# Designed miniproteins, single chains, continued (4): the designs that were tried, part 60

Each design is a single chain, and the fold is of that chain. pLDDT is the mean over its residues in the fold that is shown.

## One batch from the design tools (miniprotein)

Design m14075
Fold by ESMFold2-Fast:
Structure m14075 (fold): chain A 96 residues (1-96)
Amino acid sequence: GSNPEAVELLGIIQDTLDRQVGKLRKKISELLTQGKYDLAFELQKVINEITDLALKGGDEVTKLVEQGKVEEARKVAEETSRKIEEIAKEALEKAE
């Protein structure tokens, strides 16, 4: 069974990732209907980047919780979520 603190913190990262991937996928669909294939491809790379960031952040959170470092794990989850949001926001702004 998962540690409840780890489940909560991993949920913060996952919820952020799901929301930002949803926004990026919607924009990709719009770009494809407009024939803007290069911009759609760049946003697909951003989805890959933020997904990798979420996986790495989640791994670090799990390791810190296993060590009893719950406060440090929370900071990692919050920082990972913030970076995911910033990367997605910048990518969406550049795809104008």
Scores: mean pLDDT 90

Design m14076
Fold by ESMFold2-Fast:
Structure m14076 (fold): chain A 67 residues (1-67)
Amino acid sequence: MEIVGTAVARDEDGTAVGSAPVDANGNYTLTGLDPGTYTVEFVQDGVVLASETRTTTDGVLSGQFTL
């Protein structure tokens, strides 16, 4: 699957706690997170192009950016 960027999960303190590849359809899956609310940033070439607030209860956070 083609990877177009990176999804970066930031906690409420703004600390980057996880990252995952974003595919050409905007899909990402982050694992190994503590339960909580995160800001997920879509990063391409070091530039944040999109962000959204997401909550996980099981340490897995999946979503889709509109690209």
Scores: mean pLDDT 80

Design m14077
Fold by ESMFold2-Fast:
Structure m14077 (fold): chain A 117 residues (1-117)
Amino acid sequence: EDKKKGDEYFEKALKLWKERAPIPEILDAFYKAFQYYKKSYEKTGNEEDLKKAIEAATYVLSLVSVLPVLNKREVDIGKEAKDFLEKNIDKIKNPEFKQYVKLVIKRFDERLKFYNL
């Protein structure tokens, strides 16, 4: 059930992206996908759920990093996604994707320093 809800929100996020919806709406959908995949992984230990959670968290952190102004909710969401990615970064088997995740984390950290957060 949690995995299915994760898939539904992930698909919603991709559809919103294609429709050029506002970034906060796309971010909210990816964040919900991340929460459901994370919950599924915590219950099952399933590597596919982990892979999906990492993918969703990476989209969340990428979108937060490009917002012109960050409110507290967006900062908190970004920190949650970053913490999850850092804890699981060595579990990423694709070297190119691992390098991309590291780049996304670095850009988020630079953004937080800019806002003095």
Scores: mean pLDDT 86

Design m14078
Fold by ESMFold2-Fast:
Structure m14078 (fold): chain A 71 residues (1-71)
Amino acid sequence: SAEQISALGRDIVALAEANGTDTVSAAEIRALAEKYGLPELGAALVAAAEANGGRISVEEASKILLRHYLA
């Protein structure tokens, strides 16, 4: 749902800030996707993170979230 996608996005931003790198790991994304029941979105974010050495920026994650929200 839109609420779950929004909540996932907020948690990604919070984790990236806590990490001090403006990025989140593939493992952190897997945990959040499981928490919010968003397996397809989680898989897309994990794939992007793995393509980038195991991490994804808030900017790239936001683009993927927006694309999924608009689909």
Scores: mean pLDDT 84

Design m14079
Fold by ESMFold2-Fast:
Structure m14079 (fold): chain A 97 residues (1-97)
Amino acid sequence: SELEKLKKELEELFEEMEQLLRDIEEGKISAEEGWERFKELAERILELIVELKKKFPEEVKLLVLWLMRLIALSSEMYVLMRQKGVEPPFFKPVFPK
């Protein structure tokens, strides 16, 4: 089914994203190169999530789970980039004084 195809494509992209995080942690890829690849994967994942919403609007639970997974991996990437001494350009935490 088309839904099964979208699920498989999303899972494969998430697996690539998880492997990318491991490669950065292990020093196989630089943090800067890893960030560029992460952005490309995140953009592709968001495109498929939008397609899921348009074609299968009843699949709200699945949509939320995929969005939460992307947020979790994005948070892990942010922490990893900071640990590698790179400030990601996508986030500046503003704390009230």
Scores: mean pLDDT 80

Design m14080
Fold by ESMFold2-Fast:
Structure m14080 (fold): chain A 66 residues (1-66)
Amino acid sequence: SKGDYAGAAAGGLALSKGREIQAENPDAKLTIEVEVEGDVGTAVATVGDKVVEVTLSYEEALELAA
């Protein structure tokens, strides 16, 4: 549950950043991978040759939502 929340928050941020890069590179594929370990979520968005990585703990995800 906590890890799922952190993973969702990290995924949302990585996706947002990835979409921004993709908007300038519309022919590039956007791929997103999310991994949850305990209360920590890590998301990696890849757009062509560019990579965005976001890692958030459950507490950090709550602080971002506040």
Scores: mean pLDDT 82

Design m14081
Fold by ESMFold2-Fast:
Structure m14081 (fold): chain A 71 residues (1-71)
Amino acid sequence: SEIEELRNEAHEYFAKSKLHYGKALALKTKMEESGDNSPDVRKEYEEHLKLSEEYEKKSKELMKKADELEK
């Protein structure tokens, strides 16, 4: 089913989004606890946030397509 395929793909992107968000939060905690605000750590944090946002957007778009096909 195309609907099932879209939902499965949406779940995969959602999982990737959560993974990157988790990595960003871990880096934020490390920066706050250690005081390590080096440019490299900040860049890695920002890259993980950006990837999390991009994957969340893809997940939502795929879920919306599945919902529209189900209606």
Scores: mean pLDDT 86

Design m14082
Fold by ESMFold2-Fast:
Structure m14082 (fold): chain A 55 residues (1-55)
Amino acid sequence: MAEAEQAIAEAKKYYDAGDFGNFALAVRRAKQLDPSATAEELAKALGVTLGRPEP
């Protein structure tokens, strides 16, 4: 659903801005809307960013 995807996009924007409080809220909202689809997309979009840079 578009709402879950929107929440993921907002979470990524907050993370990029350094607003971890709103980032956590957006992630929680996305998981409440659709945990199955959201988890996969969030992991792909934010997993690489959250992880430490490795060669």
Scores: mean pLDDT 65

Design m14083
Fold by ESMFold2-Fast:
Parts: structure tokens; sequence; C-alpha cells
Structure m14083 (fold): chain A 81 residues (1-81)
């Protein structure tokens, strides 16, 4: 189980990586759907690197929002705007 501090660090790292990946993919001419899928993959990998298992991923392209549910029941919500 992550501490509150470790969870906040994970949130920050995911947000930073998500922004970088989205900016590069946008410059490369990727669709919003392709960008969102890539960001979701990076978010899951970042959580895994910190020993956190992701149980569910939801992508809402219209809102440019990705929601991750962690195995411990915590939820991460990312906006790419």
Amino acid sequence: MLSEEEFNELLREIAERAREVAEEARKAGWSDEEIMRKVAEVAVETARERGVEVEEVRINVDKQQITLRLKDGRVISLRLG
C-alpha cells in the first residue's frame, strides 16, 4: 500500500510524463485517440515502475481525460488540456 506522499509523487510523475508524451505525439500528427492510448500506456508503466498495479483504465477522448483505478482502490484522473 502506498503512503499518501508516495501516491502524490506518483500522480506528479504520471502528469509530467503524460504531458511530454502528448506534446511529442501531437507534433508528430497523431490523432487524439492515438495520443490518449499512448498516454494511458505510459501512465500504467509509470505506476508499475513504482510497484503499483492498475486494475482498470478508462479513456474519454471528448474530455481528453484518462482515469486509472489502482488495485488498492485509489483513482488517478489525468486531463491533457
Scores: mean pLDDT 82

Design m14084
Fold by ESMFold2-Fast:
Parts: structure tokens; sequence; C-alpha cells
Structure m14084 (fold): chain A 101 residues (1-101)
């Protein structure tokens, strides 16, 4: 399901000309392709985010926590992923956290 949702986002970004969205979606799909276990981790992170939203946490708190969880997941799986892909993903996630704070 998570892969299918990301593939739909990729198509949406391509149709709307959102080059940054295309890049982010493509990086995520490439990471899943290199390590399919990441797909399960992304689903766990998404479920936790939804549970936090249902518990009344702010969208900012939920996003920061999700980005931190994703950074942790990518770091734990870095030996199964291309190093340049890991660096690009971690940089984008860290920048997103700083932008929200």
Amino acid sequence: KIREDIEKLLLFYKLTGDEKGVESARLTLEAIDQNPELEKKLEEIRQKALDMLKAGKSIEEVNIEAYKDLIKAVEEMKDKLDPSLVERILKELQENIEKIK
C-alpha cells in the first residue's frame, strides 16, 4: 500500500510539474527497491503518525516525529542502501525538521 501511494504521488508530481516532489518520491521508491524492508518501516511510521493525529498531537509534532523515525530507519538500513541515496534522504529529512522548528 505505501509503495502504491508513493507511485501515485510520483505520477501526481509529474503531471503538475513539481520537480522536487518527483525527486522525493523517486528517492523513496529507489530506497524501497534497494531494501524492501523499508516499505514495512514506512508503513509503521505512517501508522504511528496517524495514531498521534488521532490522539490530538499537532501536525508539526507529528511531522517532526515521523521525520526523526524515518532518519532512524534509514540509518539502521544504510548498509543495504546506496550511500549517496542515504546521504540525500537524510539531508532532506534533517532540513525538513529544521524548517518546522
Scores: mean pLDDT 79

Design m14085
Fold by ESMFold2-Fast:
Structure m14085 (fold): chain A 112 residues (1-112)
Amino acid sequence: SEELIRLVEELLRLAIENKHYLTAGAAYVALELVAGRERAEKLAKELMKKYGVDELEFDIGVGLARIAVGVEQLLGVDPLIAAVKAVLRFAEIEGAPKEILELAERLLELLG
């Protein structure tokens, strides 16, 4: 669904703009799952350049999100649902704006 991809792209944009690196890493993993690696990498690079985000901090967020999603996959959870749940959890930890939480919750409703 192009609407699903657009919502995940907006989630990644908001997380990077607000410098919430764990949340951004989880949103990036969700975007790879719905739109593929090439599209996700291209958008992430453009957003990091636009908002002056450190690639190392972003890469740490992505690594942690991949571990979280991998563990959930071993337990039989859908990887996209696991990635969106990781966005919600990391957004809470980072004190992200309500808009990010509401968008992630809307994504979870569309998937469940």
Scores: mean pLDDT 89

Design m14086
Fold by ESMFold2-Fast:
Structure m14086 (fold): chain A 67 residues (1-67)
Amino acid sequence: MSLKETIEKGYKEGRELAEQLIKEKGLDHAVDEVFKRVRELLQQGKVEEAIGFYRGAKETILEARKK
C-alpha cells in the first residue's frame, strides 16, 4: 500500500469516528478521544495513518463547530 493510500484510509476513518463520537458523546469528548487515538497510532508506529486520521477528524470537528 502506498503512503498516499494509507493517509487517505486514515482520513476516512478519522472522519467516520469523529462524526460518531460527536453524535454519541458531544464535541469536547470527541476531541479528547481523537487525540487519544492519534497517540495510540503513533505509539504503534503508524505515522501515515495517524496523519490521515487527524486530518479527517479535525475537519469533521471544525465543520460541527461551524454549525
Scores: mean pLDDT 82

Design m14087
Fold by ESMFold2-Fast:
Structure m14087 (fold): chain A 66 residues (1-66)
Amino acid sequence: KVDELIRELQRAIDELAKAMGVSREEAVQLLLKEVNKRHDEFLSMTAEERLRLLVEIARELAEKAK
């Protein structure tokens, strides 16, 4: 469900911000930079699929930041 995915994304962004020692706003910008590299993948996706991919990318970035 989209609402659950949005909450999951917010948590993943907060964890990314914490792991990198940056603000939530800066974490969102980092996520957007990664999304821009893969924008062609997002063009054919539904909103739910995009949210799932965003959560996955945010989690991967947070793990790499450790």
Scores: mean pLDDT 78

Design m14088
Fold by ESMFold2-Fast:
Structure m14088 (fold): chain A 75 residues (1-75)
Amino acid sequence: SPLEKEAEEKIKKAEERLKEAIEKGDKEEARKVVEELSNFLVSNAEKMNELPEEVRLEILKRGLELAKKAAPFVE
């Protein structure tokens, strides 16, 4: 679905941006990456429920792993 592709692209870009932010010590960028991804997932929560369970869970797992990596920089 278009949403699945958009979610995959946004998560991939977020993972890449977070990696770069961590390498540069850019706490502001790390925070923005987490906020932007969180806002996307919250805004599309109802539509995410329409995705196959395995796809939805993979998206959520990747989001959680990204949040864990960012935690030292945003908390």
Scores: mean pLDDT 80

Design m14089
Fold by ESMFold2-Fast:
Structure m14089 (fold): chain A 89 residues (1-89)
Amino acid sequence: MREEAERLVEEAREAAERGDYERAAELYAEAAVKYALAGDMEAAKEAARRAGEVLLEGGASPGVAAARYAGAALSAIGAAISRELGLPA
């Protein structure tokens, strides 16, 4: 799970380097969920933040970037809670 998250971060960075900021944001959001499932909430938080930041880099409005960050953070929190309670993610 953590290795999957690290791979997604690498793919997100490569997507951003190609100018595919929407794809990069999606990959960072997925990485946040995978880090949360691995129990690494610090890395999950950073990946969620990065999902919003790459949209700003691509010219999205602050509101769109904030919504992406919030959505990624909430998904990661939900994944962490599901993992703790033994619920399906």
Scores: mean pLDDT 82

Design m14090
Fold by ESMFold2-Fast:
Structure m14090 (fold): chain A 77 residues (1-77)
Amino acid sequence: MDLVERIAEEVTKEVREELRKKGYSEEVIEKAEKEALEAARLTATDALKRGLSEETAREIARKVAEGIAESTVQRLT
């Protein structure tokens, strides 16, 4: 698996699990997951291209994915 895809899917899975735990509807979770995944991919790609470590790329991607998911949930609920 590509490193970017691995990072993006790992952080997005964590976001999806938290949203399910909080009781959001499947439609809201799917929308938030999609937007978070796209943002995480772009963020991880940029960080790795700039020569940042895998751990740093994952941390930045996680923060971005969490922020996008929270924004999407607030917009839809």
Scores: mean pLDDT 82

Design m14091
Fold by ESMFold2-Fast:
Structure m14091 (fold): chain A 94 residues (1-94)
Amino acid sequence: MELTEEEKEEARKIAKILNENPDLVPLFVQTLEEYLRSEDPETQLRAARLAVEIAKYLPDELKPHLIPVLRETAEKSPHPEIQEAARKALEVLE
């Protein structure tokens, strides 16, 4: 499951912004939850893949904020590809 190079660059920029501005983490988690609960499978899958990439660049203190939403997605998503992407994100965070 691969993001485009442009999406990978955006993920790195998001991780940098969150690391420099931890106060934005709750807003980012809320936005990620909204996309992961979208009725559009493409939006859900893209959000899960983006979370995997962002997780690689987050400091350890910020990683726990993503775990609950990714765990919910891995357990409850009706789409196997989205479940797999969410589990891969959890592997990076754990």
Scores: mean pLDDT 74

Design m14092
Fold by ESMFold2-Fast:
Structure m14092 (fold): chain A 92 residues (1-92)
Amino acid sequence: MSQQELLEKLEKLIEQLEKQIAKIKALLAQNPDNQAAKDLLLEAEIELGILKIQLGVAKLTNSDPEFLQKYVDKAEKALKEIEEKLKELEAE
C-alpha cells in the first residue's frame, strides 16, 4: 500500500474508535456504576490518544510505508478488541 493509503486507513481507524467511545459513553449514561464500561472507556481513550500521536508523527516524518503498516495493524487489532469487549457489555 502507498503511504497515502495507509494514512487514510489510520484516519478511518481513528473515526471508528471515536464511534466506539461514543457507544461506551452512551452505555455509561444508562449505567454510571458499570466499572467494566469505565475501564473500557479509559482503554479506548488511551488507544485514541496513541493513534492521534502516531498519525501526527507519520504526517510530519514522511514515515516508511512498512513502519506505517505496523501502526495500522496494531490499530486494527486494538479496535477489534475494544469492539468485542463492548459487545460483551451490551449483551448483559
Scores: mean pLDDT 82

Design m14093
Fold by ESMFold2-Fast:
Structure m14093 (fold): chain A 74 residues (1-74)
Amino acid sequence: MKTKTFPVPPEHARELIGAAKGSTDPRAQRVRAVAEAAGVTLKYIFNPGYAFGEIEVTGEADPEAVLAAMLAAA
């Protein structure tokens, strides 16, 4: 199992945070669908060192590749 934490990009903050928190927003749902298809779990982490916090990606898939796919779907 692979786990990696990434800063949330400001241009996709709402969609990524929404996907991790179960938002019903269609863009957040697209991001969540990418994560589910990759078999990964998402966790939002509040970190005052990052303006939009961080997102943790955990699963068997490459976390960097999953993040890139989620950003493309946002």
Scores: mean pLDDT 82

Design m14094
Fold by ESMFold2-Fast:
Structure m14094 (fold): chain A 78 residues (1-78)
Amino acid sequence: SAEEEARELLEILRDPEKALEEFGIEPTAPLTAEILFKAGEAYYKLKKYDLAITAYEMALWLEPENERIKAALEKAKA
C-alpha cells in the first residue's frame, strides 16, 4: 500500500547509510532525488503535507529540471 511504501522510504531516509550499506550501494544524486520524491508522495498520502513539501523541495534541489517533482510540489502547496 502507499502507507507501507511510505514507511519503507522514510526508514531509508532516516538511516540511508545503514540501509544502502546493507545493499552495498552508494547513494547517487538521482537515486536520492527519487527516494525523496517517493517519500514526498507517501507523506502526501498520509496527509503530512508539510513533510511532503519538504521532501519535494529537497528532491527538486537535486533535480531542478524535473517536471514531475515540480508538479507534485505545486499540488502539495495547494
Scores: mean pLDDT 68

Design m14095
Fold by ESMFold2-Fast:
Structure m14095 (fold): chain A 93 residues (1-93)
Amino acid sequence: MEAEELLRAYLELRGTAEEGRPVTAEEALERLAERTGVPVEEVREKALKMFKEFIENLDEYIEKEKDPEHREILEELKKADPETRAKLILEEA
């Protein structure tokens, strides 16, 4: 799974609500594991590495992205402050 696809799927899952409550990071990773057929531990490891790479190279990914929908997701991620992005990654550990 490509980093952009993984990040998009994760953000979509985190944006959903179940029984009137937001989906947690752990729940999102578990659902992504079910959708891809990959164990949750492997998905968690890959997601953390991909998120770090994306944050460090966000501008390069935006410039290389030709899909308008994916570009919009990257632009939205860029709006978040570095502290918020770091906290998100730490909560996934």
Scores: mean pLDDT 62

Design m14096
Fold by ESMFold2-Fast:
Structure m14096 (fold): chain A 79 residues (1-79)
Amino acid sequence: SAEAEALRAAAAKLEAEEDAVFAEVASLPLDQARQAMDYIVALLDAGIAKAEALGDAETAARFRRLRDRVLAERARLEA
């Protein structure tokens, strides 16, 4: 479906831009970096839910990997 294709394209774009996005967020003041990461987690949770609803386990796993990385980076900011 067009929705499944768009979701896979979104996952591929996020993966391609992953390191640049983290570098940009890390350049923010600590409170803003944490807020940005919380927002990204919410967007990734929505992507996971949509992929699961479409039966696209591979795309859901790709979003989960990105989510796990965001949570790990956020935890490092609190250490």
Scores: mean pLDDT 87

Design m14097
Fold by ESMFold2-Fast:
Structure m14097 (fold): chain A 56 residues (1-56)
Amino acid sequence: NELEEKIAQLIKRRAELHQQISRAIQNSDSASVAELIQEENKIQAELRKLKEELNK
């Protein structure tokens, strides 16, 4: 299922962003933390749309 594969890819990308955020925090890079959080929010919005498509 193409939608399920897309959802799985976005979930993996979100996990990657969590790791990047943790590293940015360790490096005291507040600017990168803010940028990565915004990227995560965009992925969350896309995931919600795709999950709603699957639920129909």
Scores: mean pLDDT 82

Design m14098
Fold by ESMFold2-Fast:
Structure m14098 (fold): chain A 115 residues (1-115)
Amino acid sequence: SRKTRARLVRLADEFLKEFDEKLVEIYNESTSDEEFKERAIKYFKEMIDKLIDRLKAEGFTNEQIIEFLKLVKKRLEKLRDYYEKQSDPRYQVMAEVLKEAIELIDKKIKELEKE
């Protein structure tokens, strides 16, 4: 429904804002690009799994959760493209994390399609 779509869009926007803020935090706390990437991807996996579990508990269907993941993916792709345009090396390593996050979303969509 239109109301369900609006809720999923809001949740995707909130997810991206939280993840982007956490990326900056993890980057500032990390001693190397390797540590940053590992910590950021671990955090992303934990966030997405918790949110999927919450959506399932709220009675969202697998088809609706896939729609949500596609909304998250689109937002991650836009943020990746924005960071890739920046000259600061910090944004380049953040863009690499976003590329891996996008691949994780694609894997999660395929897993849900098999359920």
Scores: mean pLDDT 88

Design m14099
Fold by ESMFold2-Fast:
Structure m14099 (fold): chain A 113 residues (1-113)
Amino acid sequence: MLSKEASLELARYLLKAAENFRLALEAKNEEEKEKHVTKALEALKEAFLVIANDPSLTEEERKELEKYLSELAEAIKNEDKEKAIAALKKIESLLYDDEEVRKLVEEAISYLS
């Protein structure tokens, strides 16, 4: 399981990714959509770095988080809201059990619901 500090940092990147994915889905033209998809994917790249740098993760836990972050990235690329929500819920289950962490991930899920 990620540390509390790493879980908070990752949850903030997940929130940024979800906000930008929502904006991409609401975009009026292809240029605006591409801009927001790019920002969402950049936030997920930062999330990958958070898990790569956490020494409290086992190899198995790190691979599982990387898998779900990759599923979230593919869902964003494919404009698949249901798969993005499913990936976010899977990631939430692997984060530190903290009220602020939970609030950030639930807010991310709410942007896509």
Scores: mean pLDDT 88

Design m14100
Fold by ESMFold2-Fast:
Structure m14100 (fold): chain A 78 residues (1-78)
Amino acid sequence: SMKEQYLKQGEKFKKKGEEAKKKGDNKSAAAYYFAAGLHYQEAGDLDKAKEAFQKAIEAGKDDPLMVAAGQQQLAKID
């Protein structure tokens, strides 16, 4: 199903975000976590989407555009 495909893509991006963060690449980590959040949101897994967007904000804390985008997505989930 489309939902299962979005969940799989979300997990792939989450893993890429974790790998980037372990390497100290916070910019890539933020982008991957944000992509994971969007895919989890399309899948209807709002808990995973929220966690992913929060991780994107944390990794992208020095990027005002990423922080704003992540906060906007979190507001849509609540």
Scores: mean pLDDT 90

Design m14101
Fold by ESMFold2-Fast:
Structure m14101 (fold): chain A 87 residues (1-87)
Amino acid sequence: MAEAAALTAAFEAAVAAGRRREALRLLVEMVKKQLELLAKAGNPEAQKLVAEWESLSAEELFLRVAELAGMSEEELEELRAFVRGLL
């Protein structure tokens, strides 16, 4: 909880400051922390993503996490647009 809260606060601060690259880096870190927790809980898709994430782009990582979370196709398209806006 404390680490997730700190990452969220840092991300919000980076967004407010217009630091796009730092905001993207923090968002990737937050996503990776969530995947690690899911993998430790025995989620096989999360375990696979943790094994493969170094070979994935930020966009690919976010889309795979969103699919794992059961996001709709509409939500996935919004996520693609958001990530491309940060890149």
Scores: mean pLDDT 71

Design m14102
Fold by ESMFold2-Fast:
Structure m14102 (fold): chain A 57 residues (1-57)
Amino acid sequence: SLVEANRRIAELGREYQARVEAGEDPGKVAEWVAEKSREDGQLIAADTRAEHARRAA
C-alpha cells in the first residue's frame, strides 16, 4: 500500500541518518539506501498484487 511504501521510505531515511551519525561513510550508506529502496519497492509491489488477487478470488 502507499502507507506501507511511505513508512519504508521514512525508515530508510532514519537508518541513513543513524548510520552516518555513527561514523559510517555517507556515500556508502547512500548507496545502501538506494539498493534497499529498490528491493523494498519491488517487495511492496508484489505484496500489493497478491492482496488484490486474494480479494478478487
Scores: mean pLDDT 73

Design m14103
Fold by ESMFold2-Fast:
Structure m14103 (fold): chain A 65 residues (1-65)
Amino acid sequence: SLSEVGTLLRVMGIAVDGGAEVRVEKRGGRLVVVIRYRTEEQERAAREAKRVAEEAGLEAEIVRE
């Protein structure tokens, strides 16, 4: 949906602005937002991006590199 696309763009913006990496994976017909971080500052961006995604009903996970 247009709302889903808008949410994904916001999530990606939050993560990338904070220096984290974002990938969208399709698992069993569902989209999962995977957010990767290395530093403590990037972890804050990753957590905020995950929160926004989850509040919009998307599955999200955070991975430390």
Scores: mean pLDDT 79

Design m14104
Fold by ESMFold2-Fast:
Structure m14104 (fold): chain A 64 residues (1-64)
Amino acid sequence: DKEWAERQIKRAREVLENATTPEVRQAAEDLIETAEKFLKGEASPIELVAATLRLIGALVDEEL
């Protein structure tokens, strides 16, 4: 879903504005890159989901 990918890019950019750790910043950048590749037809939906889960994991690790 292109709308979902665009929403993930917007969310990841907002996370980058407030990122305090390299791990969260890297995960957000990776999600943006993967979502942009998905919009170009260069990445699968599974890869986009995996990138989203990596960002969630980084955010949880930062909170803990």
Scores: mean pLDDT 78

Design m14105
Fold by ESMFold2-Fast:
Structure m14105 (fold): chain A 87 residues (1-87)
Amino acid sequence: SKKEKLKELKEKLEKILEEALATSDRDQRLALLLGAIEEAAKFYKELGYDELAEKLRQIAEEARRNRDVGLAELAVVETIKFLEELI
C-alpha cells in the first residue's frame, strides 16, 4: 500500500541519516545525504509528487555543487518530517 511504501522510505532515510551523522568524513556524510535525497526524489516522482521531486533534485544539485552538508542534512530531516505527516 501507499502507507507501507511511505513508512519504508521514512525508515530507510532515518537509517541513512544515522549513518551520515555517525561518520567523521565530511565527503562520505555528504554522499550519504545526497543518496537519501535522490532516493526520496525518485519515490516522490513515482507517487506523482513531481514538484516535490524536482525541488529535492534542485536541492541535491546545489548541495553537491557547494559541498553543503548542512543543506543536504536539512533536506533529509525535512523529508522525514513530511513523510511522518503523510503516514
Scores: mean pLDDT 87

Design m14106
Fold by ESMFold2-Fast:
Structure m14106 (fold): chain A 87 residues (1-87)
Amino acid sequence: SAKEQEEAKKRKQLVEELLKLLDEIAKEAKEGNKEKVLELTRKAKELIESLPMSEKTRKAAYETILTAAKEGGAEEETLEEIRKILE
C-alpha cells in the first residue's frame, strides 16, 4: 500500500541519517574533537530512540555508535563518556 511504501521510505531516510552521523562521529574522533563526538553521539541516540525496536536491537544500535568512535581512534576517556550517554 501507499502507506507501507511511505513508512519504508521514512525508515530508509532515518537509517541513512544514522549512517551519516556514524561517519561524522568517526571523522570528529579522528580529528580529536571530543565535544563534537559527544554531541553527535547524543543526536544518534535520539535518532535510534525515535525508531520502534526491541531493547536488544536498540543496544546493538548503540554499539554501532561506540564502534564508529573506536574506528575513528577516540581515546578511552571519550569512549567512557559515550558509554555513559548510551546508558
Scores: mean pLDDT 83

Design m14107
Fold by ESMFold2-Fast:
Structure m14107 (fold): chain A 90 residues (1-90)
Amino acid sequence: MAVSEEEKEAMLEGIKANEELGQEMVALAREELPKAPAEIESLDLPERDKKIALEAVKEIEKVLATEKDPREAAAKIALILQKAAEEIAA
């Protein structure tokens, strides 16, 4: 199920308004990111879907390396994940 534009905006506003949520999302991303490529490769998914997921992982790595504000980092990560989910669902 694709997330609506209104739901995306509400989620981003919630992340930006809630520093604790932003910090938790960044911490989770840092913990999960090293495991993500191996987990994605192990899934029984079409190569297209694996490529989309791996591309999202790379974009999240760039955000974590360059964005120092956890709220802005979490918002960017949320957008990357939503875009990947929509491309897989399409």
Scores: mean pLDDT 76

Design m14108
Fold by ESMFold2-Fast:
Structure m14108 (fold): chain A 92 residues (1-92)
Amino acid sequence: AQHFSNQGKRLFNQGNYTDSSFQFRLSAGLYRSQGKFEKAGEDFHNSGISQKKGGYLKSSSIDYRKSSDMFQQSGNLDLSSQYQSISDSYWG
């Protein structure tokens, strides 16, 4: 999980937002399977930022919604609510 998160950060810094998003989604999925919901939420959020930077607002919306769901499962209701709002704003 951490390895894919680190790859996502490197790709983001290189301006490769599509591959960055893909690596963050892999990391988030693996953290979710491990029950590490807060870390999964962080990496779905990082994927959402990467997609927005790449111009893909609908994909960003989906990633923000997944981040919101992960933070809700971790008990971080403030971040869950905030990221749900961002997701809704990008969806229309």
Scores: mean pLDDT 85

